# Designs tried in a protein design run: designed miniproteins, single chains, continued (4). Part 86

Each design is a single chain, and the fold is of that chain. pLDDT is the mean over its residues in the fold that is shown.

## One batch from the design tools (miniprotein)

Design m14974
Fold by ESMFold2-Fast:
Structure m14974 (fold): chain A 97 residues (1-97)
Amino acid sequence: SELVEKARELREKLKSPDPQVRIEAANELYRLAKESTDPEVLKIALEAAQELADDPHPGVREAALNVARAVSQKAPKEMVPEAIGAVLRAIGGLLEA
């Protein structure tokens, strides 16, 4: 899937030392998660949100929360507990900012 490949490319950009690049990549993953019902896209977005929940930059943590929330709304039943866990972790990260 073209969307799966794009999600993988965006996840690689999340490793950037530049917080602006990480914010842009997270916002694009949020758009993909909102527009896609592909379980593989949602899984990549969920894993990215979990990794970014503890990011040192508050803007990146906020983007992670948005991604986790989008995934939780569309997640297949088996992914729902992990998606809810990601939302709670992202909220915790923002509260500690």
Scores: mean pLDDT 80

Design m14975
Fold by ESMFold2-Fast:
Structure m14975 (fold): chain A 85 residues (1-85)
Amino acid sequence: SLKGKEVIVFGGGTSALTAYQFAVGAGAKVVKAIVADLNPEVVKLVVEALESRGVPAEGIVADASSIARDVLLKAEAEGKLVVTY
């Protein structure tokens, strides 16, 4: 169902990498990743890992659950699908 779709990947810490792998495995084009974690070192490592794969990544030092609604609403306004794990 995601084949050929442009998606935003969103996840808490290393779960963002799992969401990325799932999206790519399903044939989606990952246009952006959003990584949230309360630990800034985890955010930095995951953002760097995604950027090394050619994915524009945004890091947010926050609880992923607390920002999930805002991420989903913004993506909906942009006509984008979100893959989260």
Scores: mean pLDDT 87

Design m14976
Fold by ESMFold2-Fast:
Structure m14976 (fold): chain A 57 residues (1-57)
Amino acid sequence: HMLRLSDAERELLEKEAPKVKFRPLRDTRTGKLFPSVAALARYALEELGVEPDYEVV
């Protein structure tokens, strides 16, 4: 198989492109805004050690 754009390079290009799919989510524990449930859940579990709890902004 040929090696072309790496996953890391693709991710960088996507980070620069403005994209709006869903409303941001607000973590009820810390008040921080996250672009997805996955990002919020990761933060809650890894940083706070609690179940994710959120509201749509």
Scores: mean pLDDT 64

Design m14977
Fold by ESMFold2-Fast:
Structure m14977 (fold): chain A 64 residues (1-64)
Amino acid sequence: KELEELKKKIEERREKMLRDAREGASTFPDPQLAEDILRAFELIFDAIEKMTEERLKKQVEKLK
C-alpha cells in the first residue's frame, strides 16, 4: 500500500521534472550535452531503482 503510494508520488515528480526539463531544454543550446545527460540519467536510474527498492522496503518495515 505505502509502497504503491510512494511509487505514485515518484511518478508524479518525474512527470513534473520532465515538463520543467522540456521547458528548460528549449533554452539548452547543446544537443550533445542533452544526449550525455540522458545517458547518465539512464545509468543513474538503474542504480537508483535498485537502491530505491531496498530503501523503500526498509522504510515500510520501519513504519510497521
Scores: mean pLDDT 65

Design m14978
Fold by ESMFold2-Fast:
Structure m14978 (fold): chain A 87 residues (1-87)
Amino acid sequence: MTFKEGVDQLVTMAEELGLSELASYLKTLNKKYNESVALGIIKVLEQEGAPLAILKRLKKAVELESPIIARFQIFDIVGLYLDEKKK
């Protein structure tokens, strides 16, 4: 699975759960990483009542010096959140 294919799956999951704002940020994440997209994702998950552990992991990922590693870490953490919410 490519990064693009993985993010496209997360977009579908977010849309199916009615998380249209999260889906919009994930579409942007699929094109490029920037801090504003990462902070937007954190804000949406905070509003949805995501576990504190997930929010802490996302905030640590944003602090990473490598935008490439930050992008992949945010993808993994959001994927974990959506999988748990779908149960």
Scores: mean pLDDT 81

Design m14979
Fold by ESMFold2-Fast:
Structure m14979 (fold): chain A 88 residues (1-88)
Amino acid sequence: SVEETRRIAENAVKIVKENPTDDIDIGVALLALTVAFIEAKKENDKESLRIVAEGAEEMAKILEQAGRTDDAKVFRDLAEEARKAAES
């Protein structure tokens, strides 16, 4: 689960980093990371939740630098939710 979450987060970050202005690529990355978040939360896998938070923060930063402010906020909100879940 942790290994799977790490691969999902790394791949999602790569997709956004390569195409930070492509709506489809941003959507694919968000969907993948959101599914990983939901599964980690169900399993109470705090390590996976931290990985999701870190990946979402990195993507938010990339999107902000690309001028995608609304998309960056979505990933930042996901990072906050994942961090809160990891602390619960």
Scores: mean pLDDT 87

Design m14980
Fold by ESMFold2-Fast:
Structure m14980 (fold): chain A 73 residues (1-73)
Amino acid sequence: GKPASELTPAERLQHALQVLSGAPSGDLASIKYALENTPFGPADIANTVRIIGQVLHLDQATIEAMAQALKKA
């Protein structure tokens, strides 16, 4: 695959989503718990993206790209 530095923000987001789909159940349970215990709003979307990024061990640039993509959805 391409090195991370050569990926666009959209490609990084797609890669992160692909990795998440294969994540172990423990990581998915952690994400689910955070989502269920956080009120839904703009700040909570950013917090959710941060949690997902941390679970997937993503860099800050990828986390920021995910947050920006979700704001457009």
Scores: mean pLDDT 57

Design m14981
Fold by ESMFold2-Fast:
Structure m14981 (fold): chain A 94 residues (1-94)
Amino acid sequence: MIEKASVDLGVKKAELYAKKHKDFTVKVIGATREELEKAIKELESDKDADIGFVATPATTKGEVKKIDENKVLGVGSAAEMEKIFDEAVKLVKS
């Protein structure tokens, strides 16, 4: 399934970027459109992650939002991964 392949690629890219930013605890979840709300809620409830990332299909709009003073949520496709991850790291660095 093309959607699943796009999500899996996004997860791999996010995990690669997470390895470059060892100063933060990063949690990555892959989600199809149907799984997106559940994945976002799971990351919002994760007290140990500084950055939560949801890797989405290529047709999903990418965004970065600050959940609280020490936590950022990034949502994006594989194509947007570098940009979204860089924005998330910048928001966490206070």
Scores: mean pLDDT 75

Design m14982
Fold by ESMFold2-Fast:
Structure m14982 (fold): chain A 78 residues (1-78)
Amino acid sequence: MAEEARRLGEEGIRLAREGRELIKKGKEENNPTLYSAGGVLMAGGGFLGELAVRLGREAGDEEGVRLGEEALRLAGAK
């Protein structure tokens, strides 16, 4: 459980960071494909962050909760 929450949180952070960079690049390059791809990655990062927070709280894994909350923050959901 703890391992699962942390992995989801770390993956959520990764997706949200990649999403933010793609959105930024898409805006700079006027590339709607990069902007759209960034939005999808941001949404995925937020979803994984929510799951990480939920599972981390159930398992008493404060680190899993912290990583999930960071993923939500980066995804703009918190």
Scores: mean pLDDT 83

Design m14983
Fold by ESMFold2-Fast:
Structure m14983 (fold): chain A 95 residues (1-95)
Amino acid sequence: MAMEEERRRKEEVLEELERLLEEMERELLKIWFSPPEESKEAEERLERLKEEMLEIGREYGIEEAVREAIALVEKEITPEAIEEAVRLIREALEK
């Protein structure tokens, strides 16, 4: 099936963005629970993760969905927020 390649690309992008969102959650938790020195490093990593996710979003035409997903996880650091963020990205990719 020639269309199988399109499905694989979308799935790979979704998996990569989900992984980056999980990394972002870990850095946010470090900011909340670590000493100021470690929090500063985590904040720098968080900024890089956001830019990486936005670049992927731009490449696949889903930048707004990625931006909304990032905002959701920043607002609420929970598994439910990540699940909702991944859902937003999936819906944008499936359009």
Scores: mean pLDDT 79

Design m14984
Fold by ESMFold2-Fast:
Structure m14984 (fold): chain A 83 residues (1-83)
Amino acid sequence: SHQQVIRQVDQLLRQAVQLSSRHDPSLGQQLQQLGDRILTSLRKGRWDTAARLGQRGRDLSRSNGDVDTARLLDQVVDLSRGA
């Protein structure tokens, strides 16, 4: 269900923010803001927008060398596209 996917995305975003904040607090804050926008977009049925925001967070994490956070955001993108 859409509600189950949104819960999975919320969990992944919380993990991504926690991981990124330990390595780079500025990245963590940016991902917190993107995460809030992703969840709002999903709840409004804007799955395409959520996927694009997830891609932005992934690319930002990769550019900062945070491969583990980028991997979590790849999962967010996949769930937003495949739901």
Scores: mean pLDDT 88

Design m14985
Fold by ESMFold2-Fast:
Structure m14985 (fold): chain A 73 residues (1-73)
Amino acid sequence: MPSELSLEIKEYLERHDAEGLLELLESAPPEVRAALRKEKVEFKGQTFTVEELVASSLDEPYRSRALALLREK
């Protein structure tokens, strides 16, 4: 089941709020980000992992920063 945090990520992406998404990820502990990376969310009628959704939805330089945070250690 998607967490409240993964649903917030979906909402930031729907609003094109890349800075809000980065702030959310930076505020989360690394272990929470590692778990979050593999969570599945529905977006536009399809199921994606949070990592897949971030990779497809954000533009640079935000995409590289967000993926680095999700993949950290």
Scores: mean pLDDT 77

Design m14986
Fold by ESMFold2-Fast:
Structure m14986 (fold): chain A 62 residues (1-62)
Amino acid sequence: MLKEAFDLITKGWQAIREGNYEAAAKYFRDSAELLRKHFPQMEYQAKAVESMAKAAEEKAKK
């Protein structure tokens, strides 16, 4: 689970580099959900990743 969350964050940043903000938002959202569900002690990290997902979502919709 933790490795999967990390892999999703990596994929999200790669999608940002490629200009694919919709894909980036999905990767960041999935990572944040995994962190909150399985690692509640990492709430700060989960919130940071969720914020990245929201930023990517706004950019994808505009």
Scores: mean pLDDT 80

Design m14987
Fold by ESMFold2-Fast:
Structure m14987 (fold): chain A 61 residues (1-61)
Amino acid sequence: SARAEAIRRAIAERTGLAEEDIIVREVDGRLTVTLSERALAEPDEKVEEAARVAAELVAAA
């Protein structure tokens, strides 16, 4: 969905993670964000930042 694509791009821009490593799905109007195994191998601070950014963007959507 356009909303999922916008959120994926925003997370990538804020965190520096590749869009391919950020999986955003919209099911029945609910957004789910999953990070790839490669993204989860980043330092904990970066993973926590990505989770926070994702939570903020999902809450705003």
Scores: mean pLDDT 78

Design m14988
Fold by ESMFold2-Fast:
Structure m14988 (fold): chain A 89 residues (1-89)
Amino acid sequence: MLKELLEELRKIEEETLEAMEEVKKNWSKLTEEQKKKFEEALQALLDAIAAAAKAYESGDEAAFLEALKAVAEAAKALAETAKEILAKL
């Protein structure tokens, strides 16, 4: 489980970083609505990471694994939001 989840997170990291860099390059071309959607998706990812850190501190391995899955889903959502914004440019 953990090994497979970490491999999935690495793939998501690569896709998310590429999408974020493209959004940054086009930031001045984005509408206020697009900027808000991107910032909201980024905040959701940051919140998920903070929750995972708290789960890790609890020592509950099962809770930590669930929190890491939430991080993966939030990162995917951020990447999808970035791709949607880029497709409308």
Scores: mean pLDDT 80

Design m14989
Fold by ESMFold2-Fast:
Structure m14989 (fold): chain A 63 residues (1-63)
Amino acid sequence: GSREEGLALNNLGSVYEALGKYDEAIESYEKAEEIFTALGDEDEALDASVKAGLVLIKKAVSK
């Protein structure tokens, strides 16, 4: 993957989250984390990981 792909997946995750599509949001953020980790962009990987975790918590507390 490329850095541009990671950024696009991170943006896609935020769009899915806004639409209430939490599973798709988590998947998009996790794919972004994988790409940034492979590139050595640890700060971007951590950001994507945190976003995925927050969406997972949001999904868990919603009915």
Scores: mean pLDDT 84

Design m14990
Fold by ESMFold2-Fast:
Structure m14990 (fold): chain A 104 residues (1-104)
Amino acid sequence: MLSIEELVKKLKEIDKEVDELTKKITELEKQILDKIKAGQPVSKKEIDEAEDLLKKAEELQKELLEIAKQLAGTEYEEEVMKALLKAIATVSGAWLVVEMIRKS
């Protein structure tokens, strides 16, 4: 196992990546919703971007889940659980954007 200190460093790095990814997903969601409301077609480039963001969100969630298992019962358990819940929400948000695009 990695040391607790190294796990906490990875947790903070991934948590920051989740925040950056959430911002990108939110911006793309707003852009897609504005296009749908205006009756404008969503571009293939925007579809590809949404799919890439979903894949990245799923990867970060998997990494956080592994860190959460290792930090269970430590003083960092609450912090890692909050980060994991945030990552789950980010995956769900990205998935909804992809679904909106595909069914529009």
Scores: mean pLDDT 85

Design m14991
Fold by ESMFold2-Fast:
Structure m14991 (fold): chain A 73 residues (1-73)
Amino acid sequence: SEKEAHELVREKALELAKDPALRAAIAAVADAAAESADAMAEVLATLSDEEREAINRLIGEAQEAEKEKVEAL
């Protein structure tokens, strides 16, 4: 399930993020992504380039760490 895959990656990304502000940004992006691509794009547009790079890095790390579980969904 795409929803289950997103939740798994979201939880791992939040675990990897130690900065509370970055955790809040990841949660906002993930919640928006669950609603629509347009909602996600709007949230991403409010973030700085540095915040987007940090989120992309953490999501990538979370996807790699959880890849076997995501593939099993």
Scores: mean pLDDT 74

Design m14992
Fold by ESMFold2-Fast:
Structure m14992 (fold): chain A 85 residues (1-85)
Amino acid sequence: DEELRKLEEKIKEYEKKGDKIGLADAYFELGKVYKEQGKLDKALEYYTRAHKLYAEELGVEHPKAREAFWNEVDIGVQELAEAVL
């Protein structure tokens, strides 16, 4: 997947530059890609990473932190529902 590879390259670049908001944006997009692929474990991991960075850098009430948190919760609920079905 070219999109996945591009996001992984951006993550490495943002880590090298210390751009924590760019890193959070890249993690959020990676979460979306894995969600679309049905890889809920990975989607949850990356939404959680994005939420943590957004909350630390922008504050827990910032729209980006809230959106990442909402997606984290949504994936967690989907995983729980699948486990009981």
Scores: mean pLDDT 81

Design m14993
Fold by ESMFold2-Fast:
Structure m14993 (fold): chain A 67 residues (1-67)
Amino acid sequence: SSAERRETTLMFRALSLLVEAELYIRQGRLEEARRQLREARAVVQRLSDQSVKQKLLGQIRELEARL
């Protein structure tokens, strides 16, 4: 369904942004990492699956703690 495709697309976008944020943190590029995490949070807020949303928000918080 279109709703399932939308959810999957948002999830993959959020995961991609989290990977990029972690790479920026490892490189010491903290401002770029902050920008990626802000975009990831905005994407995650659009998810309807509460379990997936909570898990991804947890990952965002873990990465933010390294900033």
Scores: mean pLDDT 90

Design m14994
Fold by ESMFold2-Fast:
Structure m14994 (fold): chain A 120 residues (1-120)
Amino acid sequence: LSDEDKETILTLMDEVIKELEKLLEWLKKNNAPQDVIDKVEEILKKLKEAKKKAEELIKKGDYDEAVKVVKEALEEAIKVLGEMAKKYAESDPETAARLEAMKHYLEVKLELLEKFVESA
């Protein structure tokens, strides 16, 4: 991976974290179910930990493991967001729609990461 590739992985994680922080603020402001708020906070914590681990791995030259850590964290977030969106689809359709939109955003970022790694 080039130095630009390393920065791209970390920038992607920063963008994902920022968008999830915006989602969390919307959920709190709109009195979304507490379990949804708690799960999004857990996702944010895990993604921040994954970014820190990826930074350490990149510094050591272990780029394949850095990508794996980021990919696994994004896949888990996508799964949890999808499960919560499905759970609230009928009782809180606005919250469910926001969770589904975030899931789709993360799926796009995961696809970009996979294509970028294959081209590197």
Scores: mean pLDDT 86

Design m14995
Fold by ESMFold2-Fast:
Structure m14995 (fold): chain A 63 residues (1-63)
Amino acid sequence: MKEEIKKRLKTAIENLDKEIDVLNQRIAEAQKAGNEEEVARYQRMIDALNELKKAIEKAIEKL
């Protein structure tokens, strides 16, 4: 396996995890405010980031 490529992909996953953490914090605040539209919007963003993370994880497995 190519260690350099694997390291870059792992770093990309770490960056996606940080973005997801920020969005989860925003969801918690939106829930406290009763803003269901904002909750739904951030949830869709998390779903998209999770799909990207899954694609990167599959790429690592194939290396």
Scores: mean pLDDT 84

Design m14996
Fold by ESMFold2-Fast:
Order: sequence, then structure tokens, then C-alpha cells
Structure m14996 (fold): chain A 75 residues (1-75)
Amino acid sequence: MSPLDQLLTDSLSLASSLNDSDLATRLRSVAEQARQLRAEFERTGDRRAGIEAESLEGMLMITRAVLRRLQNQRA
């Protein structure tokens, strides 16, 4: 399992526990975009694609951390 796949799986589980289907859809979209940009970087060496992939992967990590905190605070 790739780090991106793990981030998506964890984030989707958290979004499901919050009953946020819109967030789940958005998380899948962002992860797919990150995967495509990472694949483009690996194929072409395009620095822009690499930077954008890294940025989206970083956003997913922050989002997962925020969702974990929200789940822990949910009444």
C-alpha cells in the first residue's frame, strides 16, 4: 500500500465516522489528482508536477490530522 493510499483510507474512514459524504468525495478527488501528478513527475521529471503532488499529499496529511482531532472531540 502506498503512503497516499494509506492517507486516503484513513481519511475516508474518518469522514465516514463524521457522516460527511461531501468531504469523502473531495478527499477521493484530491488523492486522485495527487496520484496523477506523482505519476507525471515519475514519468517526465517535471518539477511543477512533483511540487504540486507533494503539496496535495501534504494537504491530505494535515486534513487527516484535523479529522482525527474532530473525531476525538465529537459528542
Scores: mean pLDDT 80

Design m14997
Fold by ESMFold2-Fast:
Structure m14997 (fold): chain A 63 residues (1-63)
Amino acid sequence: VDPKVLEAEQLLALGRMAKSIGDYELAKKMYKEAIEIAKESESEEAKRIAEEAEKELKEIEEK
């Protein structure tokens, strides 16, 4: 198991939690960090996490 994949997953989850309580600034920060960490892993799972985080970030930024 790639530790960077686990870290990126945790950051994505924290971002989603922040979003659920209305803390969009915290959510954006968590998503951006998840993307950066995921990009350092070449695994297929990391690419998926980066794509999900980018999607979530884009949704928040369009407001």
Scores: mean pLDDT 81

Design m14998
Fold by ESMFold2-Fast:
Structure m14998 (fold): chain A 101 residues (1-101)
Amino acid sequence: MEEEIAELLKKMGISEKKAEELSKELIETVGEENALNLVKEMAKRKVSAKDAEEILSTFLEIVKTGDKEKILKAAEVVTLFLHGEISPEEAIKKLKEILEE
């Protein structure tokens, strides 16, 4: 599944090196099935390469803090975004606000 996630990220316009790095970190962070579902939903929503990279990288930085409250807030933001309740721009803004807390 790592190759499938990286291929989806590349099809969205993310560079091969970053697609491979993000796919690996996502799998290590949320597990293979959750990582694949997240990237598939982003591709389905036609998220730009720039927005997808920023959402995924900021989410991974929040998870790396180990702060359970921040991680839960970030997961909620990503869920709202994937359900179409907030825009990519709003998702990025909210994730950055969570990271800066």
Scores: mean pLDDT 81

Design m14999
Fold by ESMFold2-Fast:
Structure m14999 (fold): chain A 88 residues (1-88)
Amino acid sequence: AAEEAAEEAREGALEAGRADVAGDAAGAAGGAIRAIGSALHAALGSGGEEGARKAAEAALEAAREAESEMGRLAGLGGARAALGGAEA
């Protein structure tokens, strides 16, 4: 169902975050791409107008979450590198 596909998109975003923590940038990017793809599939696969709207809202949130996690992890890495240098 559309909501299930939207949830899968959100799970893909979380998987992207986990991959980046493991130091797997390619895996993180792949997870984000899959999340967006699943979100689009959910939106296009909706049978009803209300279902389509809910799927689109979930898809948008999943996409924003993936982008935010990628950006946040990049920012935190830079900040930690700076702090590590200062402590040395």
Scores: mean pLDDT 59

Design m15000
Fold by ESMFold2-Fast:
Structure m15000 (fold): chain A 68 residues (1-68)
Amino acid sequence: SEAQQLLQRAVQLIEQSSPEQRRKALQEVQPLIDQSQEKLSNGDEEESKKLGLEAVKKLIETLERLLK
């Protein structure tokens, strides 16, 4: 699935990144994680999953930018 491919790519980039790069990437995706958790708390599992995937995509984008 797209989600599995994105998660595999994110793990690969995390393993290639430094602790400082991971910290910066997590700071940039935190708002999407917070929004996803809020939707899950409100019972909106579909929107929570969508925001979770957006967070993973942003994490990939941010780590790829930091690693170049």
Scores: mean pLDDT 85

Design m15001
Fold by ESMFold2-Fast:
Structure m15001 (fold): chain A 57 residues (1-57)
Amino acid sequence: LSADAEADIALALGTIAAALGDLATAIAQYKKALELSSDPAIKATAAANIAAASDAA
């Protein structure tokens, strides 16, 4: 698997966790996506999702 594919999986897991109300797990998964990805689109999405989850927490 590429790092970008692993980052995309982490984004998906973060979104599922957020939908279940587990904001701590969601933020952790989004941070993992940000750390793994070299793709600016994935990094931008992860950063936006971290900001949204942090505002909700």
Scores: mean pLDDT 80

Design m15002
Fold by ESMFold2-Fast:
Structure m15002 (fold): chain A 87 residues (1-87)
Amino acid sequence: SPFNDQMIRKARELIERAEELKKEAEELGDKESVELAQRSIDLAEHAIELIKRHPHDVRAQTLALFLLIAGSADVQVAERRLEKIKA
């Protein structure tokens, strides 16, 4: 469905952003930002699996959305941490 395709696209975009952030965090030695970025990747991958296994389940779609919101929050926290370290 167009909704599921959009959710998968957003999840993949989040994974790409989190992978770049994880690399930067590793280079700066901030293990907490590495862990936040990894959790974001894991949450986004879980969201993709939920949509693929349950493409017509509104509960699975709602859970996938909340997993992506949580992963986005983890990325935002890590980004703010790394900005402070680089300042």
Scores: mean pLDDT 90

Design m15003
Fold by ESMFold2-Fast:
Structure m15003 (fold): chain A 109 residues (1-109)
Amino acid sequence: SEAVERARELLKKGSDDAIQEMLDLARELGVELTPEELQRLYDTILKHNKNKDGKLTKEEAKEALKSIPELQDVDIDEFIAEADRDGDGYITPREFLAVVLARRVERAA
């Protein structure tokens, strides 16, 4: 439960340091992303980025996250709201990664 709460706090922060702490937490719990999984996530982001501007709208991010098998049982709207820390309506690749990592930590804890 404490690891889940920490992951949610790190997701809300959204800083480079917070993302690094999320990666460290995932490694500690044995659920770190492999290089293959990271590449697959980037390919998913690229596929759903219709405007090719390097960031996703909330709707594009929802479609991308729903395409990931391990996230199909998750409230994607809640995760997107937590990842959109600057409130601009866009999700960066790093924020997208943080959402996936937070879910992995939640499932492992």
Scores: mean pLDDT 70

Design m15004
Fold by ESMFold2-Fast:
Structure m15004 (fold): chain A 96 residues (1-96)
Amino acid sequence: MEEEIKKALEIVEKYLESVLFNKEPLKSVVDYIIEMAKILEDEELLEKGEKAKEEGAEPEELAELLEKVQEKRDEVFSLAYENGFDVKELIEKLLK
């Protein structure tokens, strides 16, 4: 539990730095999936995302991968939020 909470906080912080407050928004759905897989440390999603980038993927496959990323992101964010994580404070910290 404690290690899972710490990991959830790290993931939220990396998401804010690499996705929300990145100077350049990620240019494609595939790039977003790959970046999120790295942040979430999900090797299976990372492998599938990298394969989609190299080999190409059908829109339906990309949508499925995106849904899995969003579900895992929401689970991690919910865990962080339930354990007293203040997103506003983190945003203010990252903008300084």
Scores: mean pLDDT 72

Design m15005
Fold by ESMFold2-Fast:
Structure m15005 (fold): chain A 73 residues (1-73)
Amino acid sequence: SMAEGVVRHAEETARELGKKAGLSEEEIRKVADRAGRQAALLVTHAPHLSEEQLREAAREIAEKEVERAVKEK
């Protein structure tokens, strides 16, 4: 489904960015989890957004979660 795809996109983006940022495997798992949950909420509460807009917002969610994890070190 579109919802599942958007959630996976957020999780995969968070994992990739987390690896590039030097996060540990445990930290990467946590940011991917958080990004996925935020993306799921976005899909549930923003039915007016297109798939393209949802994917872009999912990317921004992943970027912010990784940035937060890096700053909390």
Scores: mean pLDDT 84

Design m15006
Fold by ESMFold2-Fast:
Structure m15006 (fold): chain A 80 residues (1-80)
Amino acid sequence: SEKREEAAQEISIIILDSGELSDELKEKLGKLLEELARSKDEERAKELAKQIFELVKPYLTEEQAKKLKEALEELVEESS
């Protein structure tokens, strides 16, 4: 889905723009995002999105956090 790809790109941009994330945290986020993108279970997708958000939230501005939440919600809605 084009919406799914857009949401995934937006999440990646927000994470890169934070500047504060360690390489280890970026690797962990990449694995969680890949699992979320492959998830066909809506409940699992919601749990993964929540984990990603909570993990990144301390490194984001309020505007970045809002955009990330919206992009994650869009990605979850595209899950089967």
Scores: mean pLDDT 76

Design m15007
Fold by ESMFold2-Fast:
Structure m15007 (fold): chain A 78 residues (1-78)
Amino acid sequence: SEEEKKKLEEARQYLMNKDYVKAKEIATDIIKNSKKPSLEAYLILAEAYRNLGKFDEADKVIEEAKKLFPNSPDIKAF
């Protein structure tokens, strides 16, 4: 949706600015409240967790993304 696209842009901007807590919050909100969250929301969340030293949480996010997007080349890079 257009709303999800705006939230993804916001989360991406926080990630680029190294505000990993805010990037995590927005990506988590997208995943919880969207009927079909984009792969990008999962990738942002995993990268935010990794940068926060939350490696177990990052791994869980990637495993969920692999189940939802098994044919994506972007998730295979993880």
Scores: mean pLDDT 85

Design m15008
Fold by ESMFold2-Fast:
Structure m15008 (fold): chain A 72 residues (1-72)
Amino acid sequence: MAAREKALEEAKKRLVDEGRRLGLSPKTIEAVIKTLESIVKLNPKITADQIEEIADFIIRSMRRRAAEEAAR
């Protein structure tokens, strides 16, 4: 299996796990996964490392959003 495909599947799994842990709605988790999939599909030259970096960025954004909701 290509490293890029493996990185995408691992990234999706990380987004689901983090989203559930943060208490995000299934709809929100689905939206971030769809965004990641769209980025990869629109960028056929994207590397496995870049997919991991994008996933890390999304996770940081999810954590920030959850913290802001909790601080209300």
Scores: mean pLDDT 80

Design m15009
Fold by ESMFold2-Fast:
Structure m15009 (fold): chain A 68 residues (1-68)
Amino acid sequence: SLEEARKEIEKLVDEMVPELQATTDPEERKALVIRFAKKVIEIAEKHGLSDDEINLLLHEAVQRLAAA
């Protein structure tokens, strides 16, 4: 479900934030963000979500990560 996908993504953000905070190199940070985005898409696809729902969750996840 969309709600279950959101919970998995929130946990992923919590795991990713310390790694991003420890990483100062711009290219390494970019690689981490790309890896994060791919994992968000994988979680959404695993939950059988539509392309619109995947895009919504990806947008929400990026905003949550940026706010941390």
Scores: mean pLDDT 81

